# Designed miniproteins, single chains, continued (2), part 26

Each design is a single chain, and the fold is of that chain. pLDDT is the mean over its residues in the fold that is shown.

## One batch from the design tools (miniprotein)

Design m4875
Fold by ESMFold2-Fast:
Structure m4875 (fold): chain A 83 residues (1-83)
Amino acid sequence: SDKTRQEGMKLMITLESTASLLIMASRYDPSRVGTLIKQAEQDLAATQAFLPKLEQVDPTLAQQARQSIADTQALIAEARNRL
């Protein structure tokens, strides 16, 4: 449904925004990295939980969400290795 696609898009935008903040904090404000890792893990879990509903409505958007999940997982791993 359109509502499910909109909810999926909002989750993806939130996840991508948090990932961008984590990248920026790693360069300019390392003191925020720990807090942003926790936020990224929460946003990632929410996106993963929504994925089965998104897959049924929009498989293309679901595949984009899987890529954003994978990219965010890689960023969290790199950030944790620096702590």
Scores: mean pLDDT 88

Design m4876
Fold by ESMFold2-Fast:
Structure m4876 (fold): chain A 72 residues (1-72)
Amino acid sequence: MASDADLYVELAQAHLDKGNLEAALTYLEKALKIDPKNKRAYELLVKLRDQAIKEGNEEIAKRAEELIKEME
């Protein structure tokens, strides 16, 4: 199919690498709706959580932690 979880994961990675944490989270949520056990999405969620904690962004950190727990 034209849209898949891998496309959203790649978009999330690009945004995360540029410090766009909110956009990265949005694309990871889209990826997980398609593939709830996507290993790449898990890795990026862990990285997103850690960066959000470092920046003091509690809302993004909490949301990332919730998604990580749903995958574990």
Scores: mean pLDDT 82

Design m4877
Fold by ESMFold2-Fast:
Structure m4877 (fold): chain A 96 residues (1-96)
Amino acid sequence: LSAEEIEEVRRQSAEAVLELAEEVAEAIEDEELREKVLELGRETAEAIRRGDLEKARELALEFLRLVSTQELDVETVAKAVAAALHVVAAEVAARL
């Protein structure tokens, strides 16, 4: 992939992570946990945008661990997993 294509993948992945984290947060009734999910989503998106994919992976794992403590429907869990997979997509694009 060209540098421009890698940047476009990072931009799209960061945007998707932010949107999915916001949707997951809406399903969380605990206000402190909701705010934490939104913060982790924002920080993950920023890390992807900066190309700090190791940090993005670390933040995505923390996001998934936090989400796993909640009783959420399958659709919300799928959105959380999709957010983490966008970090993987950015990492794969950087290696091509």
Scores: mean pLDDT 80

Design m4878
Fold by ESMFold2-Fast:
Structure m4878 (fold): chain A 80 residues (1-80)
Amino acid sequence: SEERKIIYELMSEFNREVADLVRKYREGQITLAQFQQQLAALKAQIQARLSSLVSQQDADIVVSNIDATISVILNQMKQS
């Protein structure tokens, strides 16, 4: 469906941007605080697009998956 394609494309964009932020953090270009701030901003941008493009139920599921992904990444960064 078109909605699934939109979700896939938005998640691909999110994952690419997250990978860039992870690289910048690991290379010492940004602090953990800046990393967290930029992740929060990225989540807000993706959530706003989802709310305008897909059902509330599907948006809520995708946002929950984003939150789970962010939690895993932040836990890995804090342990490194």
Scores: mean pLDDT 86

Design m4879
Fold by ESMFold2-Fast:
Structure m4879 (fold): chain A 75 residues (1-75)
Amino acid sequence: SLLEEIERLLEELKELAPELEELADRFYQAVKAGDFATAFELAAEIARRAKEISEEAYELVARAVQLLFELQRQS
């Protein structure tokens, strides 16, 4: 499922960038709740910070955001 793929990407992000764990967890809770407004705001903050850490971290966030758009379209 899209939700399971988002969870997997966030687990990889937390391994690569442990400092983003709290934001990633809050993002995932917003996604599970269907709170897309909060999810997109958190995704923007995570993406900004991930870009400062590494290209790999940023790519994981970019993929999660792409899946978030797909999940919103299904709602």
Scores: mean pLDDT 88

Design m4880
Fold by ESMFold2-Fast:
Structure m4880 (fold): chain A 61 residues (1-61)
Amino acid sequence: SKEEEVRRALRAIAAHYGVSEEEIRKNPEVLKKLGVREDFIKRLAEALGVSEETVRKVIEG
């Protein structure tokens, strides 16, 4: 599904910053501390061909 594509990308980003996808899901505030900005969500959505809402939902839950 589109959500699985977002999760895979999020895992790669999490690995780059030295955290796990599950840590991000458990505490979304970690992404803010890692400097993930709102423009990042838009760019990721465009790159994966999904909506920004889909990206936000994956990050939050």
Scores: mean pLDDT 69

Design m4881
Fold by ESMFold2-Fast:
Structure m4881 (fold): chain A 89 residues (1-89)
Amino acid sequence: MVAALEAAEAAFAEAARPALEAGAPLSPEVGAALAAVLAGAAAYARAHLPPEEAAVVLPALEEARALALAGAPPREVLAVLARAGQRLA
């Protein structure tokens, strides 16, 4: 089930809300906080998802985390998570 990915998207959107509203790149502080949330989601996925779902979700969470740490626009981070969710649908 895509629940871990959806939770990661929701947590990311909430944490990134000020940057999304401003249309600005992520600050280093916000990017680090989002990377921590995504790392937690990856730990949850490793522990709770079936191997076939984990194989899709984990690479997407890791890519999203790397983008957040690099200060990528929030839309690009969300697009990675959305594409993984589409593959699981």
Scores: mean pLDDT 69

Design m4882
Fold by ESMFold2-Fast:
Structure m4882 (fold): chain A 113 residues (1-113)
Amino acid sequence: MEAAREEIDRLLARFAATGLTLEEMNELARLMNLSPELAYYAGRRLAEILRRQSPLPVTEAEILKLVASLLGLNPEIMREVGVEEEDIEAIERNLSAHVDPEMAEAAIKGARE
């Protein structure tokens, strides 16, 4: 649990600075799928980062890409939220893990509270 939280913090810090690679997004999804408590923690930490840093080094497009990838959103929804076509194709081709619906709900709850 503690090692998983440290890894989530590391991934989210890298996300805030540069965005995440597809491999790193898959690792974040894997960690969030370990328990609802870890998914909640990840969502809460992501929301805290987004609220506390202004301006963020990472672009809004990278934020939308991460959220779409983690939630397994279909290509039409990814286009509507502003994810670029090249990134949609890369996500569909290379993303091997999505956050389970139950874990996604826990993460959203963490982000909102």
Scores: mean pLDDT 69

Design m4883
Fold by ESMFold2-Fast:
Structure m4883 (fold): chain A 78 residues (1-78)
Amino acid sequence: MNRETAERLVEEAESALKEARDAIKKGMPKDEVIRLLERAIYLAERAIEVAKKNNDPSLVERAQKLLEEARTLLEEVR
């Protein structure tokens, strides 16, 4: 049972996205913000893969929303 793994990946993606938002607010270098957003995207994509294997549509939806938010922020900072 890998639901716990998908949930942890979602939580790690949420944490990385929060760190990216905080970095933007603090005026951190663009490269640092991009690094945090790329990490959030990576973790969200892994969470989607694990959640799909577990047939967990709620975690898939949550991870997809995180992926969309991280991609939107990445476009805004570029």
Scores: mean pLDDT 82

Design m4884
Fold by ESMFold2-Fast:
Structure m4884 (fold): chain A 75 residues (1-75)
Amino acid sequence: SMLAELLSDPAVVKALQNMDYDGDGVLDEADLARMEAELRAQGLDPDVNDGTFNPNSSEANTGKVFIARNYLASL
């Protein structure tokens, strides 16, 4: 699928790693919150409005890619 291809793209992986704001080597909820705040500060809504997003699921990785992509597109 397109999402699996994005997650296997080394450029996407590097972008996600560069967005690790707490420096723990993991893109977690704190990093996602920072990206969301930056998007909102620029007048963009990341709109991850899926309700009960689980950071430990495959949906979490999909959401991280979409948030990172939208954030990068805003630069």
Scores: mean pLDDT 50

Design m4885
Fold by ESMFold2-Fast:
Structure m4885 (fold): chain A 61 residues (1-61)
Amino acid sequence: KEKIKEEAKVNLRIAEKYFKDHPLGKKAIELFKQALEEEDPDVAEKLLNEARKYMEEARKI
């Protein structure tokens, strides 16, 4: 639980700094925010992993 929330916070901060204007970055930001608000740790982990994929694609473009 704690690790998922901390990873989501760190990645959200990075995405908002560097990718907030990128369409895939905006999608990642929304998913990281959802992961932080999610009470179910399994659902939060799925949201975190999906957000990471969008952020990594934004980085490659």
Scores: mean pLDDT 79

Design m4886
Fold by ESMFold2-Fast:
Structure m4886 (fold): chain A 80 residues (1-80)
Amino acid sequence: SPAEERIRELNERLIELGEELRKLLEDPNASKEDIIKKLEEIIKVYEELKALFEETGDDDAVAHLERLIEHLKELIEKIK
């Protein structure tokens, strides 16, 4: 289905963003603003995944993504 194809694309994007975040965290010259921006990009992908799982009725996936989004938002506030 189009939703399943989009979920696959978003999961591939998460792998890419996770690698980019890892490189920023290992870079002593990376700014906290660069790290926050990357975390915000990850949150946007999680929000799109959540909407797709809401469409497919996967309540467990929705609940897990809601907790991940909340934890990343809390992390951003601690970094600011």
Scores: mean pLDDT 89

Design m4887
Fold by ESMFold2-Fast:
Structure m4887 (fold): chain A 77 residues (1-77)
Amino acid sequence: SAAEQAEVRTLLAGIEAAELAEKLGLTPELTEEERKELEEALEKAREYIEKNLTEEDLKALEEQKKRYAELAEKAAK
């Protein structure tokens, strides 16, 4: 459904943003409670991805994540 697709897109954007922030060393100094909430959100996002995306979509997502990671490394230098 459109609602499910919107939720997946939101979760994917969150994953990408979190990975980028971590690569740049810009992870905000989160409290232990906030870190746990972020980890739970990422785990839920992973579950939604696995259930709702095709293998080809998952491959495209991994390629996109790698691209963001490369950009993050260049920005950090």
Scores: mean pLDDT 60

Design m4888
Fold by ESMFold2-Fast:
Structure m4888 (fold): chain A 80 residues (1-80)
Amino acid sequence: MEESLEKILEEARRVAEHLLTTEDREEGRRAAEEFLERLDLLLKNNPDIFTHDTELAKKAREVIEKARELVEEALRRAEA
């Protein structure tokens, strides 16, 4: 799970960077929106992430929130 969380964060960084650097920002924005939809689905399928106070659950919440913030920030900047 921790390795999967690191990959989620890496994907968020790549999606955000692509959105900000690509000349086809419509494609970049669509990829970013799809990534955010996948994060939402992950949270809906794993509600324990919010209810468990284990170290792993806390790390999962932190990583998912950080990944979402990175992509949302890139979307906001691309819209401007």
Scores: mean pLDDT 76

Design m4889
Fold by ESMFold2-Fast:
Structure m4889 (fold): chain A 65 residues (1-65)
Amino acid sequence: MRLTDEEIEANTLILAAAVELSVGRTKGLDLEKLQELADKVIAASEAGDLETARRYLEELRKEVD
């Protein structure tokens, strides 16, 4: 089984969102807001909207910083 470049990027974005959510949880940040952003990254990635997924991931990263 072989992943396309788009599928690899989608999976990478989903994993990155999971990592950021985990870091935010460890820092005691607003988990409800972080989970909502992570869910948006996952949904956009699964829909193949990688541009939208990248934007939500950047918002998630800014909230975790």
Scores: mean pLDDT 80

Design m4890
Fold by ESMFold2-Fast:
Structure m4890 (fold): chain A 61 residues (1-61)
Amino acid sequence: MEKISEVGRRLAEEKGLTYASRLISAALLVRDEGLSPREAAERVPGVSQRQVSRVLREAGL
């Protein structure tokens, strides 16, 4: 499984730094604060619950 930092680097290369930073910030809220992917997506503008869940799955979280 990829580490979350590796997922973030790949997203930045594919979609740009702003998109990657928002999506990784939402994923870190789930990991570090125990929020659901839905709650994290509501806290970070421009990301969806599905995108957060995908990043968590790719990072093995």
Scores: mean pLDDT 77

Design m4891
Fold by ESMFold2-Fast:
Structure m4891 (fold): chain A 116 residues (1-116)
Amino acid sequence: SLEEKIRELLDELAERVRRGEATDDEIRAALEAIASLLAAFGYEHGVPLDIIKRAVELLVRAADVMVARPERREEVLEVTRRTVEKIIELIKNKEPQEKIEEVLEEAEKELERLEE
């Protein structure tokens, strides 16, 4: 399933980051792949395109922060992983789109803090 592929990619990236083995290119490629899969999952479940776009932009921003701040890679990835898992759960449970927007807003604020 798309959910299993997203989790597998997140877990693989987390292990490589934890081991200090992830390159900037690998981080970007992994988060771009996760963003594409998350977008497909949202689209299949009728999530509005504006929300899908915002989630994709969050994952691109997470990659940018991880590349710019190597010392914060694990923390950024933890925020990203929790956010993606929560979005998937909200979509599966057919929760109101406003709840997805709230999750994205909180993640955006956390990433802004980690960019400092």
Scores: mean pLDDT 89

Design m4892
Fold by ESMFold2-Fast:
Structure m4892 (fold): chain A 70 residues (1-70)
Amino acid sequence: MSVLEQLEALAAETRARLAAARSPAEIDAVLDEWAVRMDELLPQLTPEEQERALALAEEVFALAAERLAA
């Protein structure tokens, strides 16, 4: 599995966990795990792959913002 494929799988899992989160504390925990994994994987990507990774991050943060605003 490529680093980008790992990030796409992680983004899908993170979005599912955010959708299932029942408290702001759970959302924060999910985002903390996402941030740690992004810091690990992002430096291993090409500039073009980093652009895709940032788009995935935008989707994750958008869902988290919707959940925190609810």
Scores: mean pLDDT 83

Design m4893
Fold by ESMFold2-Fast:
Order: C-alpha cells, then structure tokens, then sequence
Structure m4893 (fold): chain A 76 residues (1-76)
C-alpha cells in the first residue's frame, strides 16, 4: 500500500531529523559514560553528566517521536 509505505518513510524521516538534531547530545552521553568507566575518581560526576545529557536527548527527541507515532497511527 502506497499510504502505508509513504507513512512509514515519513515517520523514519522525522526520527532521522531528531537524531541529526541531537547528535552532539548523543556524543556527550557516550563520552561521559566512557569517562565514568575509565576514571573511578570522576565516576559519580561523569554519570551525573551522562544522566543530564540523556534527559536533554529524551526531551529534544520527544516532539520527533510524537510526530513519527502520529504518522504511523494514520496508516493503521
């Protein structure tokens, strides 16, 4: 079905836009987790930074996730 294919492609495009917008937050999250693993003295500080980066990522991704879900519901 063209409607299903188009809706799925649009949902994936929206998620891709959200990922592109949040790449720096994802990089910061990964970096903080790596530093927490490698440096015991800074583990708590780096885990807190990772938590903050994760929360900011989830917050920024929320509108993209909601729009993608709307597109998927339109084709069900």
Amino acid sequence: SERVSRGTAEALRIIGEGVDETLELLAELVRSLELARENEEKREEELEKAKEAREKFEEKMKPYREEALKKLKEIS
Scores: mean pLDDT 82

Design m4894
Fold by ESMFold2-Fast:
Structure m4894 (fold): chain A 104 residues (1-104)
Amino acid sequence: VEAVREAAVAAARASADSGETQVVVVEGADREKLEAAMEAVVEVARETGKPVSMVLLVRDASEADALAARDYARELARRAEAENPLVRIVAGASTSESIEEVLA
């Protein structure tokens, strides 16, 4: 959780400073990690007063778990964007190395 929060803060600050979209990878489809990342992004946008554009990429070996976590991240993103119009978050999912299990 702490490592994800630190990564999200660093990426959000990089986005605010550059005006470019930054990517944060959240491993293991963990809701607590997703919440920590979203909170960090909102805090950076509030502190800097600058636009923050982020992609949250959820990675899990299970496609179903990755997609469910992506959908949860999308709900969190909508809430964050409603709270602060400077925040823009896109959620994605990846199943790294489990494609055959997903397709079988």
Scores: mean pLDDT 74

Design m4895
Fold by ESMFold2-Fast:
Structure m4895 (fold): chain A 87 residues (1-87)
Amino acid sequence: KPVELLEKAEALAKQGQEALAQRKYAEAAQLFQQAADALQEFMTAVGVDQIGAPELPREYNDPRIWYARLQQLQQQAADAAAQAQAA
């Protein structure tokens, strides 16, 4: 169940990058936002804010990695939205 949310987030982020490369800024913004939402659901489902989530290998259980990725996706969504609206 949590793995499906992570896979969804990764797929949406890749689609967002493809849309961004095609200068489809509004579409890219929506895709990055959906990726961020899916990653946040994954983080909540596995309790990433706690050390040692039981379903994940040790290397996946550093909450700093997941918060950094979430912030990156949120920033990519914001940047793409700004491009769609202002440029």
Scores: mean pLDDT 75

Design m4896
Fold by ESMFold2-Fast:
Structure m4896 (fold): chain A 75 residues (1-75)
Amino acid sequence: AEEEILKEAREAAQKMRDYALSKGKEGIPEAKKLADETIERIHRKAMELGLPSVGGEAALIVKEEYDKAIEEVNK
């Protein structure tokens, strides 16, 4: 269960990163929406499974990839 949540987070983070880098600055609002929606889904799923700490770790993966992608786009 933990591995599945973390895998989904990494895959979603990668898709969001790829989207942001492909669109540049114009894609930032949509990339943020994708990141926020993914974090919300992960937290809900983790809570339902009784794994809030894993949910937090998975959400952090998405947030960190989002922050890196936005930094890269804003260069």
Scores: mean pLDDT 81

Design m4897
Fold by ESMFold2-Fast:
Structure m4897 (fold): chain A 76 residues (1-76)
Amino acid sequence: SSLVAFFQRFQQIGQQVTQQALSLASDDSRVTQLLAQTRGEIIKEGSKKSKEVLQIARTQAFGLVSEVRQAVEAAK
């Protein structure tokens, strides 16, 4: 399933970006740049599967960026 493959990749990206963002928590500009790059990666991964997965990828990317940003602020 292309949807299952997308979520497996999304989980890997989410774990990696969360760890990287927390290590950069004192540098808001680097965190912002990392999250923008990550959003782009997730959307690109969705676009490789189908139009339906791309729509899901956009929603999931924005959700992940919000969650990671909240985690970074809580870690300060």
Scores: mean pLDDT 85

Design m4898
Fold by ESMFold2-Fast:
Structure m4898 (fold): chain A 99 residues (1-99)
Amino acid sequence: APAVVASEPVVRRIGERAATVGGTLRGVTSMEEAIEALAKALGAKVVSVSEPRRLGDYEALSVKLEGYLPALGAEAEALVVLLYDPATRTTVYFGFAWA
C-alpha cells in the first residue's frame, strides 16, 4: 500500500481567474515524494522546482505547476510552497493558482 496520504486540496476562488490552494501530505519520506504527491493530488504537471531551503527544523521549496483547475474552469498555472517536517513525515502546502 502507498505510504503517502494526501488530504483533499482546499481550493478557494479569490477572483474569476485566481484561487488559493492548500493541503497536507502525510507519510512522505522525502521532498521528492512530497512533490510527486502534490502533483497527483492537484492533477497537475510540475514545471519547475526551486532550490530547497531549511527553515529551522523544516525544509521548504516552491513548485510551479500547470494543469486544468475545475474551480476556475480553465487551464491554470500555480505556484505552491511546500513545508516538510521530517520528524512527522508531514508536508503542508499552500499557494496561488491563476488562469
Scores: mean pLDDT 86

Design m4899
Fold by ESMFold2-Fast:
Structure m4899 (fold): chain A 64 residues (1-64)
Amino acid sequence: ATMEEALAAEKEGVEHEKAGNLDKAIEAYEKAAQLFEQVGNKDKALDASVKAGVLEIKKAVNSL
Protein backbone atom coordinates (compact mmCIF):
# COMPACT_ATOMS: atom_id res chain seq x y z
CA ALA A 1 0.00 0.00 0.00
CA THR A 2 1.04 3.63 -0.56
CA MET A 3 0.32 6.83 1.37
CA GLU A 4 -1.49 8.15 -1.74
CA GLU A 5 -3.86 5.14 -1.67
CA ALA A 6 -4.58 5.69 2.04
CA LEU A 7 -5.26 9.42 1.52
CA ALA A 8 -7.51 8.65 -1.47
CA ALA A 9 -9.60 6.23 0.64
CA GLU A 10 -9.86 8.87 3.42
CA LYS A 11 -11.04 11.43 0.83
CA GLU A 12 -13.67 8.97 -0.49
CA GLY A 13 -14.92 8.59 3.09
CA VAL A 14 -15.25 12.37 3.50
CA GLU A 15 -17.04 12.73 0.14
CA HIS A 16 -19.52 9.91 0.87
CA GLU A 17 -20.16 11.28 4.40
CA LYS A 18 -20.88 14.74 2.93
CA ALA A 19 -23.28 13.14 0.40
CA GLY A 20 -25.08 11.21 3.17
CA ASN A 21 -23.94 7.80 1.88
CA LEU A 22 -23.20 6.37 5.33
CA ASP A 23 -22.53 2.77 4.18
CA LYS A 24 -20.01 3.89 1.53
CA ALA A 25 -18.40 6.36 3.94
CA ILE A 26 -17.93 3.61 6.57
CA GLU A 27 -16.41 1.26 3.95
CA ALA A 28 -14.03 3.97 2.69
CA TYR A 29 -12.88 4.94 6.22
CA GLU A 30 -12.31 1.25 7.14
CA LYS A 31 -10.22 0.86 3.98
CA ALA A 32 -8.29 4.05 4.82
CA ALA A 33 -7.57 2.71 8.34
CA GLN A 34 -6.14 -0.55 6.90
CA LEU A 35 -4.02 1.32 4.34
CA PHE A 36 -2.68 3.80 6.93
CA GLU A 37 -1.68 0.82 9.15
CA GLN A 38 0.16 -0.76 6.20
CA VAL A 39 2.17 2.45 5.58
CA GLY A 40 2.93 2.84 9.32
CA ASN A 41 0.81 5.94 10.05
CA LYS A 42 -0.86 4.73 13.25
CA ASP A 43 -2.37 8.12 14.16
CA LYS A 44 -4.24 8.42 10.83
CA ALA A 45 -5.23 4.74 11.01
CA LEU A 46 -6.78 5.29 14.46
CA ASP A 47 -8.53 8.49 13.29
CA ALA A 48 -10.07 6.68 10.28
CA SER A 49 -11.19 3.76 12.49
CA VAL A 50 -12.86 6.17 14.93
CA LYS A 51 -14.68 7.94 12.08
CA ALA A 52 -15.99 4.61 10.76
CA GLY A 53 -17.13 3.59 14.27
CA VAL A 54 -18.94 6.89 14.87
CA LEU A 55 -20.80 6.53 11.56
CA GLU A 56 -21.77 2.92 12.38
CA ILE A 57 -23.29 4.11 15.67
CA LYS A 58 -25.08 6.97 13.87
CA LYS A 59 -26.51 4.51 11.31
CA ALA A 60 -27.69 2.12 14.07
CA VAL A 61 -29.47 4.98 15.92
CA ASN A 62 -31.11 6.16 12.66
CA SER A 63 -32.60 2.65 12.17
CA LEU A 64 -34.66 3.11 15.37
Scores: mean pLDDT 83

Design m4900
Fold by ESMFold2-Fast:
Parts: C-alpha cells; sequence; structure tokens
Structure m4900 (fold): chain A 74 residues (1-74)
C-alpha cells in the first residue's frame, strides 16, 4: 500500500467533511487519519495504487464547496 497526504481547501467545514467521506468511499483507498482546520482538511490515506489516490482526489474535488485538492506521496 502507498501512503498519501490529501489536502483539501473548502468553503466550509461541512464541505471539508463531505470531501473526506467522498475520499473514504473510493475503492482501494483507506483513510488513516483526517484533521479539519477551519476550511482546510488534511487527510492521510493508504491507497492500493497512485490511480486510486488520484480517484480519491477527483472524488473530493467533485464535492460542492471544495475549492482545491492537492496530493503528496508520503
Amino acid sequence: MLRFRVTILAESEEAARAAIEAIAAVPGVRVLSAEIRGNLAVVTVEAESREAALEAARAALAVPGVLAVSVAEL
């Protein structure tokens, strides 16, 4: 399994929470930890592939109120 840090910039804590749920719903992705800091969420995930991690980022971006998502390999 590969580890990634997904950083989400959202309009609200509600949108950030919805983005974390969207990430957790992606097949081959497991959320290890999630922190919400105002309108920022930092999520550590385990993914079976880089493709799964990118799918998680796309799922988060598709959430209404999400402004930006970045992914870094750990």
Scores: mean pLDDT 86

Design m4901
Fold by ESMFold2-Fast:
Structure m4901 (fold): chain A 75 residues (1-75)
Amino acid sequence: DQISQLYRQMADAIRRRDIDGMDQLHRQIQQVLNQTDYSSSVYSGMVMQSVGDIWSMRFGDDPDRVAQRWDDMAK
């Protein structure tokens, strides 16, 4: 599943504090979700979660805690 793979890659980027990689993965996730038949609420929720997590990492949140959310989403 492409989206699950992207979520795992996001978790890895978060653990490495690779902000540029997180920004690139956010764009890829947004593009995949925009091309799928997802409900508007699910699509919006996933995009907002990604934006929030990138902001959290830029302002010094715990990478293990943030990355765990993305690992859980990939399951």
Scores: mean pLDDT 70

Design m4902
Fold by ESMFold2-Fast:
Structure m4902 (fold): chain A 70 residues (1-70)
Amino acid sequence: GLMALKIDEAAKELGISREKLIEVAKLKKENPNISLKEIAEKVGLSQSTVRRALKAIEEIEEEYEKLLEK
């Protein structure tokens, strides 16, 4: 689907696997107050990559929520 394609493109742009990008999204969703440093340490990425990943995820989620609006 569209979400899967956008996730794959974002992962390629960031130089990470799709699985790593999804793990970043999951950690942020489960703990909204989690720091970039904590995500980076848990996922094995740099803080700069995590920051870029979170921005990409937020953009993808906004686009997808618009498609699911009542």
Scores: mean pLDDT 77

Design m4903
Fold by ESMFold2-Fast:
Structure m4903 (fold): chain A 86 residues (1-86)
Amino acid sequence: MEAVANVVARAAPGITREQALDAVRKAVESVPGVKDVAVHLDEATGRISVGITADSPEAAQKALDAAEKALRELGAEVLSRTITPL
């Protein structure tokens, strides 16, 4: 059963979409079963939205934890975390 992990964070001033995407991708690269990663940054508000599709809820949880850590290391504040089974 596939799952989608979603993270919403607020970027620190100066974080770009490219920096957020690169950091998240590198963080989740080591997690087996990650199929897709999407990152959106609203530059007007600094809101970052991350979607990760994984082969299982366990892979989604590991990817979520890795993405959250990467975003926090960039100075972003994590606002919400969700996992939805598909």
Scores: mean pLDDT 80

Design m4904
Fold by ESMFold2-Fast:
Structure m4904 (fold): chain A 91 residues (1-91)
Amino acid sequence: SEPKKLFKQGLQLYDEKNYEDAITTLEDFLSTYPNSSKSTILNTLAIIKESYLKLKKPDEANKLIDSYIIKYSDDPEVNFMLHFIKHAKPD
């Protein structure tokens, strides 16, 4: 399926340490497939956050994550996980 292909492309770019292209691809995935499973959205946001941390741009990731915190305000489990991702620190 097209969503699976785009997600895998983003993961491959992340594994190759191409963080800029990984972010672009994964943000495109989230925008194109907003009805993906909660676990897929959370995993995608975690990889975007890690990629932005590698690029020393955590604030850009946090803006995106904040939009999802608002969207999932009535989902305490997802909201907890989003806050966990938001507060991830660089190694």
Scores: mean pLDDT 87

Design m4905
Fold by ESMFold2-Fast:
Structure m4905 (fold): chain A 63 residues (1-63)
Amino acid sequence: AAERQERIAALEAQMIALSKQTQAEIKKMEENGEDQSKIDAFLKQSQEQINKLLDQIEQLKAS
């Protein structure tokens, strides 16, 4: 159904937006001299959010 393709496209757009926001925030953290442990924690949190979106996309594709 067209609804599945629209949902996949929306999730992919969310992933792209989240990736861009994550890259911009990491750059700011590096410029501000934040500890590597804080940057790593933020990266881990962002990757977990991206992985959840990927899981939803794969479930929709498998349906």
Scores: mean pLDDT 83

Design m4906
Fold by ESMFold2-Fast:
Structure m4906 (fold): chain A 75 residues (1-75)
Amino acid sequence: SAAEREEIQKKIEEIVEKANADLRKINPGIILEVEGTQIYFSWSEDAKVLTPDQRAQVLAIVKEMEDKIKKILEE
């Protein structure tokens, strides 16, 4: 139903917002955007270069976010 879709969307938005907060601690120019179940990754000019350590942290945050979203979609 429409109400169930709205609840799922709100849960996804909450997960993305938490991931964005964690990414901003690493580099404030990193932004995640979500459209339905699709995730887009963008950088501002302030995030133009990531160190190897920062890149590993970003990938870990993105993977955790994707895993949480997949679990919600399966339930």
Scores: mean pLDDT 73

Design m4907
Fold by ESMFold2-Fast:
Structure m4907 (fold): chain A 105 residues (1-105)
Amino acid sequence: MEEARKIAEKGGPLVASAMANGASQGADYAGGPETAKRAAEKVREGMERFGPAGHADLSARAAYETGGEKAANAAIDFAGQSALVPGGTEEYAKLGREAARKAAE
C-alpha cells in the first residue's frame, strides 16, 4: 500500500484511480466473501466516478489476475487507448502489476 501511494502521487489522479481499482480487485480475489463485498463497493465507486475509464482499469486488473502479465498487457493496451495515462501503456502495466501484487498480499 505504501509503495502504491507513492507511485500514484507521482502519476496524478488517473494513476491513483488505477491503483485503487487494482487494490480492490486483488482484495476480492484473495480475501473471500467480506473482502469481495468491500471490493464490489470500491469497483462501483470507481465506475460512478470515472465511468468507462474506471471500467477499463478494472478490466486490465482482472486480466492480470486471471492470465498473468501477458493477458494484462493486452487489456492494458485497450485501457490505455480509453484513458489518458501518464507515461503511456508501459507505465500503466508497471502500476497494474504492482497494485495487483500489493492487494493480493
Scores: mean pLDDT 46

Design m4908
Fold by ESMFold2-Fast:
Structure m4908 (fold): chain A 72 residues (1-72)
Amino acid sequence: SMELREKAAELLREGLRERSLEAIRRLTQEALDLAKQAGDEVGAKGLEEALKQPDAHGLRAGAGMVLRHLEA
């Protein structure tokens, strides 16, 4: 669904503006759930890998790559 992919992208844009690791993880997890519902296997796998990152820097980098995929 295009609408689910757009909402996932919106959540990732919000997450990338957050300074809290907890907030970034929450928004990234919500984006992952939407990507799975949309059937976006590439986006979902990218977000699963981003969520495995132990720190905010790695999580932001992974989320940013998936955001570029969703906006392409």
Scores: mean pLDDT 86

Design m4909
Fold by ESMFold2-Fast:
Structure m4909 (fold): chain A 93 residues (1-93)
Amino acid sequence: HHMTLEEWQEEVALQKRIDALSPEEAIRLAKEWADRKGIDPKTLAEMLIGRAYRRGDKEFLELVKEYARTELGLSDEEIEEIEKNVKKRMEES
């Protein structure tokens, strides 16, 4: 994927903002960013699940899983795979 230095800096700033916002505002901001950049639903779901894991926010995790299933059209299998990828990335950090 092509990413400029400016786009990378924007993404890092976005992740920090998402982690600081309320659950509803975090989902809205991430969706607006994804729509603007043409980011696929799986990547959007990964970003939101990542926030849930970084914060230890079980309620947000369940909200994001429902959002991914109902609004992003992802299967339970795809959501589980995304969670495994997020956990693996955190363990490797």
Scores: mean pLDDT 77

